# Designed miniproteins, single chains, continued (3), part 8

Each design is a single chain, and the fold is of that chain. pLDDT is the mean over its residues in the fold that is shown.

## One batch from the design tools (miniprotein)

Design m8247
Fold by ESMFold2-Fast:
Structure m8247 (fold): chain A 86 residues (1-86)
Amino acid sequence: APSEGEQNQALAEFFRRVRRLLVEREGLSEEEARAVASEAARLFHEAYYYDGLSFEEALQLAVDYLVSRYPALAPALEAERERLLA
């Protein structure tokens, strides 16, 4: 199993890639993309650390939030989720 530090680094890279997708494909500003990615990260953190969901379940909840706001990104977000869990 990956260490907590390894999971935290992979998760940080995932949200960095999410910000990039929001800017490049949805036309958000860097500030708007950061705010959206921060909210998704907050939902992950709450689900994983406070609600007792698994890493995969908490990550899926964050992805579902992003897809609900930006449905056109669903294939790209799912690919980034699969990359993180590989």
Scores: mean pLDDT 84

Design m8248
Fold by ESMFold2-Fast:
Structure m8248 (fold): chain A 75 residues (1-75)
Amino acid sequence: MVDQLRQRMTTDNGMSDDQVDAVVAMIRRRANGDAAAFQAAVQQAFAQADADVADAPVQAQRVQARLDGRPLPAA
């Protein structure tokens, strides 16, 4: 799981291995007491990366809508 998270963050978000190591360590510390905290920390990390790559989710949603046969969003 940790290796998969590292690969995803490095490949998808363009983070360095050192940066991913720091994020994983932080997430693990939060997860020690609460599984929900782990999910929240992961979502925060992705949300921050998504904010920096705001254009990517629009195109990804467009591709996904086409695959699902759904109309493209108006906004």
Scores: mean pLDDT 61

Design m8249
Fold by ESMFold2-Fast:
Structure m8249 (fold): chain A 115 residues (1-115)
Amino acid sequence: SPELDRAIREFREALQKVATALRKLAEANPSLRDEVEKALHRIAFAAGKAIQAARDGNVEEARTALEEIQKVVDELIEKAKENSTSPETQKAVEDLQKARDELVKAGERLIEAAG
């Protein structure tokens, strides 16, 4: 459907913003580089599941995949806050939180378009 195609495009755009914010976090705090790389892989896998579930009209699987992405990002935000109080890390965390909120909204639209 046109609504689903639009929701998938918006979701992918939000995912790219999260990926960019995660890479900036790794640049601001290199000690998190391995955790960021693992998070990017987990997010990409869960995002693929969310998009496929939405295409199949499987609202429950799309929701579960979105919740997995949120959990991964939130865990990394907590780790970043524990590891550094530098202004650069704080700015990267704020940018990641904004990207995460945009991704949640795009994910909600994806779930609505799936049902």
Scores: mean pLDDT 89

Design m8250
Fold by ESMFold2-Fast:
Structure m8250 (fold): chain A 73 residues (1-73)
Amino acid sequence: SLRDYIGTLIAGARAGDARARRQLAGLIASRVPPEKIDEAVAAARAGDADRLTALVSGDVEYARDPAAILARL
């Protein structure tokens, strides 16, 4: 499920896995609406996979640079 995938990325990022951090940043950059980015970063840092999953849009993909989000994780 999307929630399980997000949970895996959060766990890896919190454990220091650089690839998981990049994938998590990419997910937030591409799938979270601009007005929810701060909440999504906070959820990822808190390890709250359920909250982050609720913030991911199924309807739109955004063309944002993940580097800015990666710096905040």
Scores: mean pLDDT 85

Design m8251
Fold by ESMFold2-Fast:
Structure m8251 (fold): chain A 95 residues (1-95)
Amino acid sequence: LRQRGDSLYRLGQRYYRNGDYRRAADYYSQAAGLYRDSQDYRRAGDAMDRAGDMYYRLGDLRSARSAYIASAQMYRISGDLDRADLSLQRARQLR
Protein backbone atom coordinates (compact mmCIF):
# COMPACT_ATOMS: atom_id res chain seq x y z
CA LEU A 1 0.00 0.00 0.00
CA ARG A 2 2.78 2.51 0.87
CA GLN A 3 4.57 1.87 -2.46
CA ARG A 4 1.28 2.38 -4.33
CA GLY A 5 0.71 5.52 -2.24
CA ASP A 6 4.14 6.82 -3.28
CA SER A 7 3.27 6.15 -6.95
CA LEU A 8 -0.02 8.06 -6.71
CA TYR A 9 1.67 10.89 -4.79
CA ARG A 10 4.26 11.22 -7.60
CA LEU A 11 1.43 11.19 -10.16
CA GLY A 12 -0.19 14.03 -8.20
CA GLN A 13 3.10 15.95 -8.38
CA ARG A 14 3.25 15.46 -12.17
CA TYR A 15 -0.28 16.83 -12.68
CA TYR A 16 0.52 19.73 -10.33
CA ARG A 17 3.58 20.65 -12.45
CA ASN A 18 1.37 20.53 -15.58
CA GLY A 19 -1.14 22.92 -13.95
CA ASP A 20 -3.86 20.25 -13.73
CA TYR A 21 -4.85 20.97 -10.13
CA ARG A 22 -8.06 18.88 -10.26
CA ARG A 23 -6.28 15.66 -11.21
CA ALA A 24 -3.43 16.50 -8.83
CA ALA A 25 -5.94 16.84 -5.95
CA ASP A 26 -7.57 13.52 -6.91
CA TYR A 27 -4.26 11.63 -6.94
CA TYR A 28 -3.03 13.25 -3.70
CA SER A 29 -6.34 12.26 -2.04
CA GLN A 30 -5.98 8.68 -3.31
CA ALA A 31 -2.37 8.57 -2.06
CA ALA A 32 -3.55 9.79 1.37
CA GLY A 33 -6.06 6.92 1.51
CA LEU A 34 -3.39 4.33 0.72
CA TYR A 35 -0.97 5.85 3.26
CA ARG A 36 -3.75 5.77 5.90
CA ASP A 37 -4.47 2.10 5.06
CA SER A 38 -0.75 1.34 5.58
CA GLN A 39 -0.87 3.35 8.88
CA ASP A 40 1.64 5.90 7.52
CA TYR A 41 -0.37 8.76 9.00
CA ARG A 42 2.35 11.39 8.54
CA ARG A 43 2.50 10.79 4.77
CA ALA A 44 -1.30 10.61 4.69
CA GLY A 45 -1.35 14.06 6.33
CA ASP A 46 1.20 15.40 3.82
CA ALA A 47 -0.84 14.08 0.88
CA MET A 48 -4.13 15.55 2.19
CA ASP A 49 -2.39 18.88 2.83
CA ARG A 50 -1.25 18.88 -0.82
CA ALA A 51 -4.80 18.03 -1.94
CA GLY A 52 -6.04 21.01 0.11
CA ASP A 53 -3.54 23.29 -1.65
CA MET A 54 -4.81 22.04 -5.03
CA TYR A 55 -8.46 22.64 -4.09
CA TYR A 56 -7.50 26.13 -2.89
CA ARG A 57 -5.86 26.89 -6.27
CA LEU A 58 -9.10 25.72 -7.96
CA GLY A 59 -11.16 28.08 -5.77
CA ASP A 60 -12.92 25.08 -4.18
CA LEU A 61 -12.75 26.41 -0.64
CA ARG A 62 -15.13 23.77 0.78
CA SER A 63 -12.95 20.90 -0.48
CA ALA A 64 -9.78 22.74 0.59
CA ARG A 65 -11.12 23.13 4.17
CA SER A 66 -12.18 19.46 4.29
CA ALA A 67 -8.75 18.32 3.06
CA TYR A 68 -6.88 20.50 5.59
CA ILE A 69 -9.09 19.17 8.42
CA ALA A 70 -8.43 15.58 7.26
CA SER A 71 -4.69 16.37 7.09
CA ALA A 72 -4.80 17.70 10.68
CA GLN A 73 -6.52 14.48 11.84
CA MET A 74 -3.79 12.36 10.19
CA TYR A 75 -1.00 14.47 11.73
CA ARG A 76 -2.67 14.21 15.15
CA ILE A 77 -2.77 10.40 14.87
CA SER A 78 0.93 10.41 13.87
CA GLY A 79 1.77 12.59 16.93
CA ASP A 80 2.81 15.59 14.82
CA LEU A 81 0.75 18.16 16.70
CA ASP A 82 2.56 21.17 15.23
CA ARG A 83 1.67 20.16 11.65
CA ALA A 84 -1.88 19.35 12.79
CA ASP A 85 -2.25 22.89 14.21
CA LEU A 86 -0.87 24.43 10.98
CA SER A 87 -3.35 22.45 8.85
CA LEU A 88 -6.22 23.58 11.11
CA GLN A 89 -5.00 27.19 10.82
CA ARG A 90 -5.10 26.88 7.01
CA ALA A 91 -8.67 25.51 7.20
CA ARG A 92 -9.75 28.44 9.43
CA GLN A 93 -8.29 31.00 6.98
CA LEU A 94 -10.70 29.73 4.26
CA ARG A 95 -13.82 31.02 6.05
Scores: mean pLDDT 89

Design m8252
Fold by ESMFold2-Fast:
Structure m8252 (fold): chain A 81 residues (1-81)
Amino acid sequence: ANKVYNLPDGSKVTVNGDLVTIESGNNPINIVFKGGGLVELAPGKKITLPAKDVLGVASFNTKFDPVKKAPTDDNWFIALN
């Protein structure tokens, strides 16, 4: 079955069988892997990956703060089923 997720930044994720297609919108997004790796996808780019390897997608809307070890308030993470 084809399953579509519309993300807060206008990005789109389509799960079709054992493949996932991730399309970034106006901002870069991070692809989060089940093994704990991250890959940044540039704005307007599209990638197709095995769905079994992808945990979800995330946005980090800030620079890393080394004192707080935390991003600022506007982060999101969408888990893929």
Scores: mean pLDDT 72

Design m8253
Fold by ESMFold2-Fast:
Structure m8253 (fold): chain A 61 residues (1-61)
Amino acid sequence: MKLEPIVEVPEEEQKPEAREYYEKGVEAFEKGDLEAAQKHFVMALLADPNFEQARADAKRV
């Protein structure tokens, strides 16, 4: 196989809402808005409690 479009999500069964919150959290964190970042990471975990990336990033804030 030369090109496979299956390397966009590292985990299976991710809810779109959890991903959206996580992306907003990452953007806020990169901009230095730690309060917004933490809120978004918490919302991502509420939507998908198995979202380890959001959990790890929330703990860093």
Scores: mean pLDDT 71

Design m8254
Fold by ESMFold2-Fast:
Structure m8254 (fold): chain A 87 residues (1-87)
Amino acid sequence: MSPVEQEMLRLYIMSQEESEEAVLEAARAFLRRAATLPRDEQVEAVENLLRLASTLPPALAERLRALIREYVPEDVIAEAEARVAAR
């Protein structure tokens, strides 16, 4: 399992068991790491976070999307959104 997949599994579990603030702090740490990765891995990380957002309550999903925009360039987000829409 890739580091991205491992962190996404952790975030998903936290979304079921932990407070919204704990989930957002874990997502922030993940995004800080993702921002240092090659572009293709950044797109994969954002794609996985967008998929996670679709399983969360709308208010938390919006906060997560805002957090993604804080750490990742808009072109990476656009490519990740296109990948989510294509599946």
Scores: mean pLDDT 78

Design m8255
Fold by ESMFold2-Fast:
Structure m8255 (fold): chain A 61 residues (1-61)
Amino acid sequence: LSPVEQAILERLRERGFLDSEELREFMKEHNLSVEELDAHLDRLEALGLVERVPGGVRLRP
């Protein structure tokens, strides 16, 4: 996993769920574009680590 992907997972472990506003704040903290964030989330979803749900992202059970 990249450092950005590890940071996403750590935040999800702390909060359980990241809504759209929290994801926007994460983008600002890490200087990510929307496309870059989507690519990281797509990869984490493909690895079975997270799932996209209405309103945000969570860890897979």
Scores: mean pLDDT 84

Design m8256
Fold by ESMFold2-Fast:
Structure m8256 (fold): chain A 57 residues (1-57)
Amino acid sequence: APLRVTPVVKDGVVTAELHDVPPGTSAEEVQRAANDEAERAAKELGVKARPVTIGPA
């Protein structure tokens, strides 16, 4: 399946959740996809986007 990114809104800020990451996908590629989706969703919702952090917070 293609890489799937779902926008998540928290306290008026958009982040992204990652699903269906193909084996061998680089962390850089995943991070770019997540950041692009979060920014797109933020524009649609009229809220701020945050850089996506991949890994445990």
Scores: mean pLDDT 65

Design m8257
Fold by ESMFold2-Fast:
Structure m8257 (fold): chain A 71 residues (1-71)
Amino acid sequence: MTAEQGRRLFELFEERHPDGTATVEELRELLLEAGFSEEEAEAIVEMVKKRGLERVDIETLERLLVEYLTR
C-alpha cells in the first residue's frame, strides 16, 4: 500500500459514505477503486469479518490499514 492509495481510500469513503459507515461489500468496492489489488482488498475485508463487524467506520478502517501494514 502507498500513502497515496490510503489517502484516496479515505477521500472516497467520505465522499461515497457521508454517514460515516460502509458495509463489508462497500468497503471492498472502495478499496478496489482506490487502487488496491483484489488480493489486498480481500485481506482487509477478511480482517473486518474476523472481527465480526458488519460495517466499518473511518476510525476502524484506519486501525485495519495499520494492522495490515505491520503484518
Scores: mean pLDDT 79

Design m8258
Fold by ESMFold2-Fast:
Structure m8258 (fold): chain A 81 residues (1-81)
Amino acid sequence: SMALVERAIALLEEAIRALEEGDIERAGQLLDKAGVLLSVAGAMTPELAELFRRAGRALREGDIETAIELLRKIIEQVRRL
C-alpha cells in the first residue's frame, strides 16, 4: 500500500528529527514502526533490511551522525519504490 509507504517515510523523517534533538530511544521506536509498515506493505527489500539493521546498530552504539546518514539512505531508497 502506497499509504503505508508514505507513513513509513514520515516516521523515518520524524526519527531524523528525534536524533537531531539527541532522542535515540524515540528514533529507535520510530525506526521499528517504519520497518513494520514497509514489511506489511511488501516494500521491505533485502537492501532496505540491511540498511535498517545498520541503522539499528548505529543507534545502539550512540552514533547519531551515522544513524542519520543511514536513515536518509533508507528514505531515498523507499521513495524510489
Scores: mean pLDDT 91

Design m8259
Fold by ESMFold2-Fast:
Structure m8259 (fold): chain A 70 residues (1-70)
Amino acid sequence: EKDELIEKIINYYKEKLGLTDEQVEAIRNTLKKDGTIEDLKELLDRIEMSDGKKFPSEEAKKRYEEVKKK
């Protein structure tokens, strides 16, 4: 539940902002400790509304794998 929301937010940021693994982990820890489920849902809603319609592309998948590995 909460972890699912965090994972979706992190994946979005990795694809859009090109964050490093250390930056991603810092964000993950912050969201786990400071973020409530309500805050996370609000963040996800903002992300989805700002992007409109979005389907994960093959490029986005490869980018996520590359950042996770490096």
Scores: mean pLDDT 63

Design m8260
Fold by ESMFold2-Fast:
Structure m8260 (fold): chain A 119 residues (1-119)
Amino acid sequence: SASAERIRQYNREVLDQIRALYEQLLATDDPAERERLLEEIRRIASSSFGAGVPIANYVNLLLDILKAKGTPEEIEDIKRMVRILLDPDDAQQVIQLIDQGKYREAMDLIVQREVDRLR
């Protein structure tokens, strides 16, 4: 139907916008700018007709990593979400980076995989 085609087109535009924002995130080391970009991605993903639901889960994980103070409870929650959301090889690499305190590199790996998955 014309309505279904309009929803598909809108969702495609939403995913294209999210990919562009993830590429901007990879281009900045400023934590405040990264937080602003992640919040923008979350807002845009929430406006989709279902297409953004998986993206919202990745953004929540990325915000948790960005804001982490390194408490055991925070780190265990992050590792749990990494194991749920990422394939096993990517999850292992991200967890290794987290264990080394390399939070930015862990975020960048997740973001790069999301950029690669989005059309």
Scores: mean pLDDT 85

Design m8261
Fold by ESMFold2-Fast:
Structure m8261 (fold): chain A 71 residues (1-71)
Amino acid sequence: MSLEEEVEKTLQEASEAISRALAAGDYDSAKELVEQMRELQTAVAAGDEARARELIERIKELIKEVNEKLS
């Protein structure tokens, strides 16, 4: 998978996790995901591939934590 494809998929999955967190009243997790998504978009715009990959992993971990709390 290209970095571009992985970024798009990660942003989509994060948006879905934000919606789930908000529906459950977990505003802290929703806020953290929004902040990480903005940092990822900034890193991509700057061409910082290493930072983008680091942020993708952090976002994936946060999505997993949200899903585990809401299961």
Scores: mean pLDDT 84

Design m8262
Fold by ESMFold2-Fast:
Structure m8262 (fold): chain A 102 residues (1-102)
Amino acid sequence: SRLEEIRKGLLSSDYRTRDEAIRRLLTLPEDEALELVEELANSSDPEARAAGLEAAAGLARVLRDPAHLERLRELFEKGAKSSDLEVRQIGLYALSVLEEVE
């Protein structure tokens, strides 16, 4: 399915593949896109968590529903407190994106 293809692209080690997957993610209904990034960002795998937060930062720039933006904020705050350095750095970056759009 398109959702599975997007998920695989977000988890790619290739930056261009991830960027394209994020662009495709932004074409999904907001609830589906949000559920996918929450799934990844809550993964036990730090690489999947980092990918989910990276994609969620992209969503933050286009989401208009305040309730959806609050769900992203909670996700980013959790990431920013991670023991994994890469996850923590991406979480902090994602919080800075929210400051720009609010």
Scores: mean pLDDT 86

Design m8263
Fold by ESMFold2-Fast:
Structure m8263 (fold): chain A 64 residues (1-64)
Amino acid sequence: SPQHLVDGLLRWRDSQGQLHQHRLRSSSDDLNDALMQGQRRMMDLSLQLQQQGNRLLSSDFDVS
């Protein structure tokens, strides 16, 4: 089966007001597995960033 690619983009603002972004990529022969992997990684990173005093702005996924 062709591999599914899921690109996640997370954007946040640090304590100094500077904007940052991070791209996460997940792939799987199963679309649901790729989405679940991406969502889990995004959630974990979001929680870590918030605990460090960053403000989350957006989280988006693109599927190809």
Scores: mean pLDDT 84

Design m8264
Fold by ESMFold2-Fast:
Structure m8264 (fold): chain A 59 residues (1-59)
Amino acid sequence: SEWEKKLEELLKEAYKKNKDKPGTFSEVSKKPTSAPVTLKDGKTYSVLDLLEMEKEKEE
């Protein structure tokens, strides 16, 4: 589904942004489902929050 693909893309961007920050990257990678994801707005969202945003966007 669309929201699932978008989640994967957001996780990849978070990994890229945090790969140069030791500790943070490892922590995010360890818990992908519950790991925080940073978007372009600079805010950090949980995977669950991202799912809620996608559902809200459908409206």
Scores: mean pLDDT 58

Design m8265
Fold by ESMFold2-Fast:
Structure m8265 (fold): chain A 74 residues (1-74)
Amino acid sequence: SRERLERGLAQLEELARAVAAESGDEALTKELDALIREMRRAIEEGDEARYEAVARRLLQLLGRGVHAVRQRRA
């Protein structure tokens, strides 16, 4: 349902903001923002398949962002 997708997007957007703020990586921040915008468009268009594909890519980038933050603190 749209409500479930919107809830998922809100959680991912919060995580993306936290990772972007901590990383200080402008390129990563722009890439995360672009994916969040694409997911929002997918919800608006009712394209669940595109939402899932973009969400998968976003999660991969979040993992890389977390790794980069750990490296800077090590």
Scores: mean pLDDT 81

Design m8266
Fold by ESMFold2-Fast:
Structure m8266 (fold): chain A 60 residues (1-60)
Amino acid sequence: SQQDQQMQQLSRQFTSQYSSYYDQRVDALNNNDYDSVNQTSQNISDLTDQTDSQVNQISS
């Protein structure tokens, strides 16, 4: 269904972006760049909130 396709696309987008932020956070930790650690943590939180909102829209 179109809903299943939208959910799969959202899942792929989330996984890709989450992986990118996770790698950035790991790099920041290795460089003792705690400002970037905090920023990437905020980006992950924002991504999760946005994705939850989109899941709710697709599921409605």
Scores: mean pLDDT 87

Design m8267
Fold by ESMFold2-Fast:
Structure m8267 (fold): chain A 87 residues (1-87)
Amino acid sequence: SLVEQFEEGFERLLELMENTIKTENLSAEEVKLLTHAALQLMDKETQELLDKTTDPELREQLKELHERRAKELEERGKQIIKEIEAK
């Protein structure tokens, strides 16, 4: 389903973000830029999924998932920045 595709895409994006931060030993400023780039990519991928369906119920579910997951990704980025700054 498109919902499952969205959730799988989000999990991969989050994992790639966290792995990149660890492997490249990113600074707080670089983590902020990477988080912004990840949010932009998620916006684009969500729009591509929305373009694949005319079902209003499914479109609403995808929009709600996007809003919730975007917030989670942004909060995770902020948490990682705080952990870096606490060193």
Scores: mean pLDDT 86

Design m8268
Fold by ESMFold2-Fast:
Structure m8268 (fold): chain A 65 residues (1-65)
Amino acid sequence: MREAAQKAREAALSVPGVKDARAAVHGDTVYVAIEADSPEAGEAAKQRATEVAKEAGLNAKVTFL
């Protein structure tokens, strides 16, 4: 997998209350799936994953499980 996908996944998983995160790069976009205990944890994970994608020059698309 591309380094950006792994970093986005790890950033999402670093948020307390996130149970699982998956990420893949396709084209110019990082697709991130997040499973979180609360909407607040999910939004924090989305923000962290989006910043990682932005640093890599990629768009982010986030789905909550």
Scores: mean pLDDT 81

Design m8269
Fold by ESMFold2-Fast:
Structure m8269 (fold): chain A 110 residues (1-110)
Amino acid sequence: DPVEKVIEFIRKHFDLVIREGSRMVEEVNPEVVPILRNMSVDQMIEKIREEAEKSEISKKVIEGIAEGIERAENDPERREESLRNLAGLIGLMLSSDEMRELAKKKKEEL
């Protein structure tokens, strides 16, 4: 199960995902950094499960991440790249949620 593979990776490397994710999203949307840093392992796992359930496209993205993790298992440089890619995607998901809520509020004000 690709979703379970991503979840297992998050459980093993949570501190690295938070550290690299916080660094990456700080350059794009600093407001998301406190959300990411205050997220527990269980909350991040729940977020990944929810994203997999949202659409077939989201499921395919998670499958692609799982394949990247599997390829990186025996290559330290690819593992670092996979960590950065996963961390960046989590940060983008959190930023997208915030942007979606802002767009909804603006539509209601128009």
Scores: mean pLDDT 71

Design m8270
Fold by ESMFold2-Fast:
Structure m8270 (fold): chain A 58 residues (1-58)
Amino acid sequence: VPPVDPRDAHAVVEGGGALWARCEAGEVPKEVCDLFKKLADEKGSARAAAELAAAGLA
């Protein structure tokens, strides 16, 4: 795992919030939202959003 830059932490946290907002608005497929919520429960929303972004869907 590469070292975490301060900007990466901020970007990841912001990504998690943005994904939550899009899920609430119904702009993201339910399957992606369900996976994000499951990962957020296990790892936190910021990490879950980053993993989904990196994998396209994870």
Scores: mean pLDDT 64

Design m8271
Fold by ESMFold2-Fast:
Structure m8271 (fold): chain A 80 residues (1-80)
Amino acid sequence: SNIEKMKKLAEKAREIALDDDPFNAEVGEAFLEMLYGLALASGDKEAAAYILKQLSEVARARGDTELAERYEKEAKEIEK
């Protein structure tokens, strides 16, 4: 399914975004942001919420607690 495919891609993008190499980290984050935009454009709320949760984990790992909390709140809003 499209949701399963997007979740797998988001998981791979999160792994790249959590890499210690700054170049890989930037690429992974950009890939997650692109996947989020595609999920929104497709109306795939489940995929969009899941991708926001991956973005929240990346933000948290980088020490941006405020951004992580904003992504979590947005994911909950989409799941309504």
Scores: mean pLDDT 86

Design m8272
Fold by ESMFold2-Fast:
Structure m8272 (fold): chain A 99 residues (1-99)
Amino acid sequence: DPMKKALEALRQGKYEEALEYFKKAIDESNSIAASFALLYEKYEEGTLNFQDFLDSLADRYGVPKLPELTEEAREVLLEAMKYAKELVDKRLSEAERRR
């Protein structure tokens, strides 16, 4: 499960590995891509709580919660959310051109 692997790598401070697993989860699941894209929109609006998001993700995938949200972990989550937003926007643009 790439999401569980991403969260475990993030907890262990393996930030590059965590980002690659998040990207894999986003690529393999339209629902994960849509969820992360929505979270990026909340980030742009200034309404995103990174700790609440991470805690919800840990609960959903049955992994231990991070005791502290590091700046590096925040950057990994932000890059993953941005990747998902760009992927979703690209797919929407392609669908609009098909019309």
Scores: mean pLDDT 77

Design m8273
Fold by ESMFold2-Fast:
Structure m8273 (fold): chain A 111 residues (1-111)
Amino acid sequence: SLSKDIELLDKLIDHLAAVEEEIASNPEATTQQIIDKLEEVIALLQEVRRQTENPEVASLLQKLIKSFQETIEEIKSLTPEQARLLAQMTLGSAVTALSTEKRVLEKELEK
């Protein structure tokens, strides 16, 4: 249902925003610690993708999974400072995309 998908997107938005804040607030984090956090995000996105029956939500989640996988591969060749900035940019972009999709679903629920 639209309400279930909105609730799933809300939980994802909150979780990704919390991960972004954790990465931003830990300037001493190693590259591996940043990668581990992004892998946890990928696992959560994969779990939510299995729970949704909405093809638009599933498509968005698959796009985000790919984006995070590409970010992890790029991070392996970066300094820890560059890795942190790229991780924050990827997380912020994902939060924006999820928030936009949530707004679309909320408008459909109003019809």
Scores: mean pLDDT 89

Design m8274
Fold by ESMFold2-Fast:
Structure m8274 (fold): chain A 71 residues (1-71)
Amino acid sequence: ADPDAPGPPDRVASEEARRALEETVAELAAEGRRVRHVPEAEVHTAEAARLLARVLAGDTELAAEAQAAAR
């Protein structure tokens, strides 16, 4: 339902980031990979949330990706 939705990208991005973070954390937890608590205030986009969740799960390669995405 987004034929013409000029909504605030900041708010939409934050909502998607929060949802993506929760989904990714839940999936990682189900696989036995725990993600330490991540303050939602630090996640602004769904992409950043997914990257941060994987980095916190122990992916050092994604640590560089998260650093680049945090610009």
Scores: mean pLDDT 57

Design m8275
Fold by ESMFold2-Fast:
Structure m8275 (fold): chain A 77 residues (1-77)
Amino acid sequence: MLDGKEVAAVLEEFLGVPAPEELVALSGEELLRLTPQQLAEIWPQAAGVAAVIIPLLRNSKDVAEFRERLLDFKRGK
């Protein structure tokens, strides 16, 4: 299960902006409960894509799969 530190690192690479401390501090259980609205509240720069990020995160088993799913979204595939 992904933790906040792993997810923050992938999203910093994807968005090109630093992740908030609030995201880095989240446990795997807290990430499973995180909503797109909550992500937008703690990270306004991600607000426009939060509704896409959260389902991809929930459907990813590890960091590598999450990164690949984000790259596919960025490519429009």
Scores: mean pLDDT 80

Design m8276
Fold by ESMFold2-Fast:
Structure m8276 (fold): chain A 82 residues (1-82)
Amino acid sequence: SVEEAREQLERLKKDLKELEEYLKKNPNLPKELLEEILKSLDETLEQLEELEKAYPEVKEEIEELKKRIEELKEEIEKRLKE
């Protein structure tokens, strides 16, 4: 249902916020952990693509979350190049 999809998005949004705070508190994470986080973010983007196809009613919320994930990926990729 659309309500279950919204509950899933709220859970993902909370998890993303916790990850953003974790990265902010830990500027010197090991490369291996940063690579694992990138993999997890890519898997989350795949889940969001599937959810958007199933429930186009939540597309705007999904697009906002995808943007936040892409910004976080760019930050992590920048850390990996340093």
Scores: mean pLDDT 86

Design m8277
Fold by ESMFold2-Fast:
Structure m8277 (fold): chain A 100 residues (1-100)
Amino acid sequence: SAAQAAERQRAADLARGDHAAGLLGEGLALELEKQTSPADGASLGGAYHAELVARMRASSADEARRLTDELTALAEQYKPRTDALKAERDAAERAKALAA
C-alpha cells in the first residue's frame, strides 16, 4: 500500500540520517579531543549525534528527508577533514608507543 511504502521510506530516510549524524558526531569528537580529552570529545560528539537524530525523529516526513539529505552532504563534505584527523591521531599514538 502507499501507506506501507511511505512508512518504509521514512524508516530508510531516518536510518540514512542516523548514519550521517554518526559520522558528523565522530568528526566533532576528533576535533574537540585536542581542546578537551578523548573522553570529553567522544561524549560531546555522541551528544551531537543524539540531538541530530532527535530532531529528525521529531520532524515531518518531508523535513526528515531534507535533513537526512543535508546531513549526508555535510558528512561527505567533512570526510577529508575527519580522515586527516584520524590519520594525525594514529600517527601521534604510534609516536607515543615508540617513545615508551
Scores: mean pLDDT 86

Design m8278
Fold by ESMFold2-Fast:
Structure m8278 (fold): chain A 116 residues (1-116)
Amino acid sequence: MEKLEKLEEYLFLSIALELGPDLTVEQAKEAFQKLVDEGRRAAAQGNPVARAIGLAAEKLLSKIDDPEFQAKLDEYRAELATPEGRARLEARIQELVKELGSTGDEQAAVLREVAA
């Protein structure tokens, strides 16, 4: 599902921007697990957006030992190490926020609150 893939990219990129160029696989695991727990809690109260966030975070967590995930993590670390790279990642997250916002204002609000 294209929306879920964009949500996965948004969550991973948001965490990378927050943690910076020294981020580790262990820190990524911790951040994804927190999103899973928060998403499940909110989803239990009938929030379909929180359910989607939890599913995206679960998928990211399941891929954490995947060579593709490690390569993406290394790419994000390299980008975050320069002002120009950081600006590219920030521009990408703004694009993802606009795209995800097109699916509803409630989704945009929940995503912003969880990623803040």
Scores: mean pLDDT 75

Design m8279
Fold by ESMFold2-Fast:
Structure m8279 (fold): chain A 60 residues (1-60)
Amino acid sequence: KKQRDLDLFQYFRDTMGPEVALLMIMNKNPELTEEEFKAMMDRGVTPEDLTKAYDILKKS
């Protein structure tokens, strides 16, 4: 599940942008786990991208 979502993240990041790709993953997994955080950082997600995604998920 998570592995496939991370593969999809790279595709969506390239086509739609990192913010949208992050939202798709976090919407499926509303709680960011330590492993998920590390995997997303490894795939080029910045702390700013994470903050924006959290703001949207928490009804910014």
Scores: mean pLDDT 58

Design m8280
Fold by ESMFold2-Fast:
Structure m8280 (fold): chain A 92 residues (1-92)
Amino acid sequence: DEEIKKLFEEALKAVYDGDIDTAFENVKKALEILKEKYPDRKTLLEYLKSMNPPFEKWLLKMYFELAAKFGEETARKFMSRVSIYFAKLYPK
């Protein structure tokens, strides 16, 4: 839990520092740890809702920080990459 939280915090810090690639790599690592600990989608969703802050609030903050630093198009592309990677880890 602390490791996942730290990776999300480091991803946000990388956005503030202007390093999109490092931000994505930290998100990717956090998602890989989530997949290892919560391999099924139902248990993962329960965990993500229990996070402080909830995962969706972290995603919103990441989007707004990316949009502020690099513009909305870059923020949308980043969120798309995250969503695609998440879907790849948790296929139907």
Scores: mean pLDDT 79

Design m8281
Fold by ESMFold2-Fast:
Structure m8281 (fold): chain A 68 residues (1-68)
Amino acid sequence: SDAERLERLRRIAEENREEAERIKAQYPDASLSAAAGAVAAAREIIERGEFTPENIEGIKRLEEIIAK
């Protein structure tokens, strides 16, 4: 359901936010543009309520980028 998708997207966005802050603290000279962009994109999708399968897949890819 859309409610379940929203809950999952919120969780992914929050996890990505914490990961981005951790990377920033550990590697201040590393490019955080990808991590920051990933978090911003996930939050924008959540705010817009645009939970298409494509957007969900996009957020999963953003999670992968931050988790690296």
Scores: mean pLDDT 57

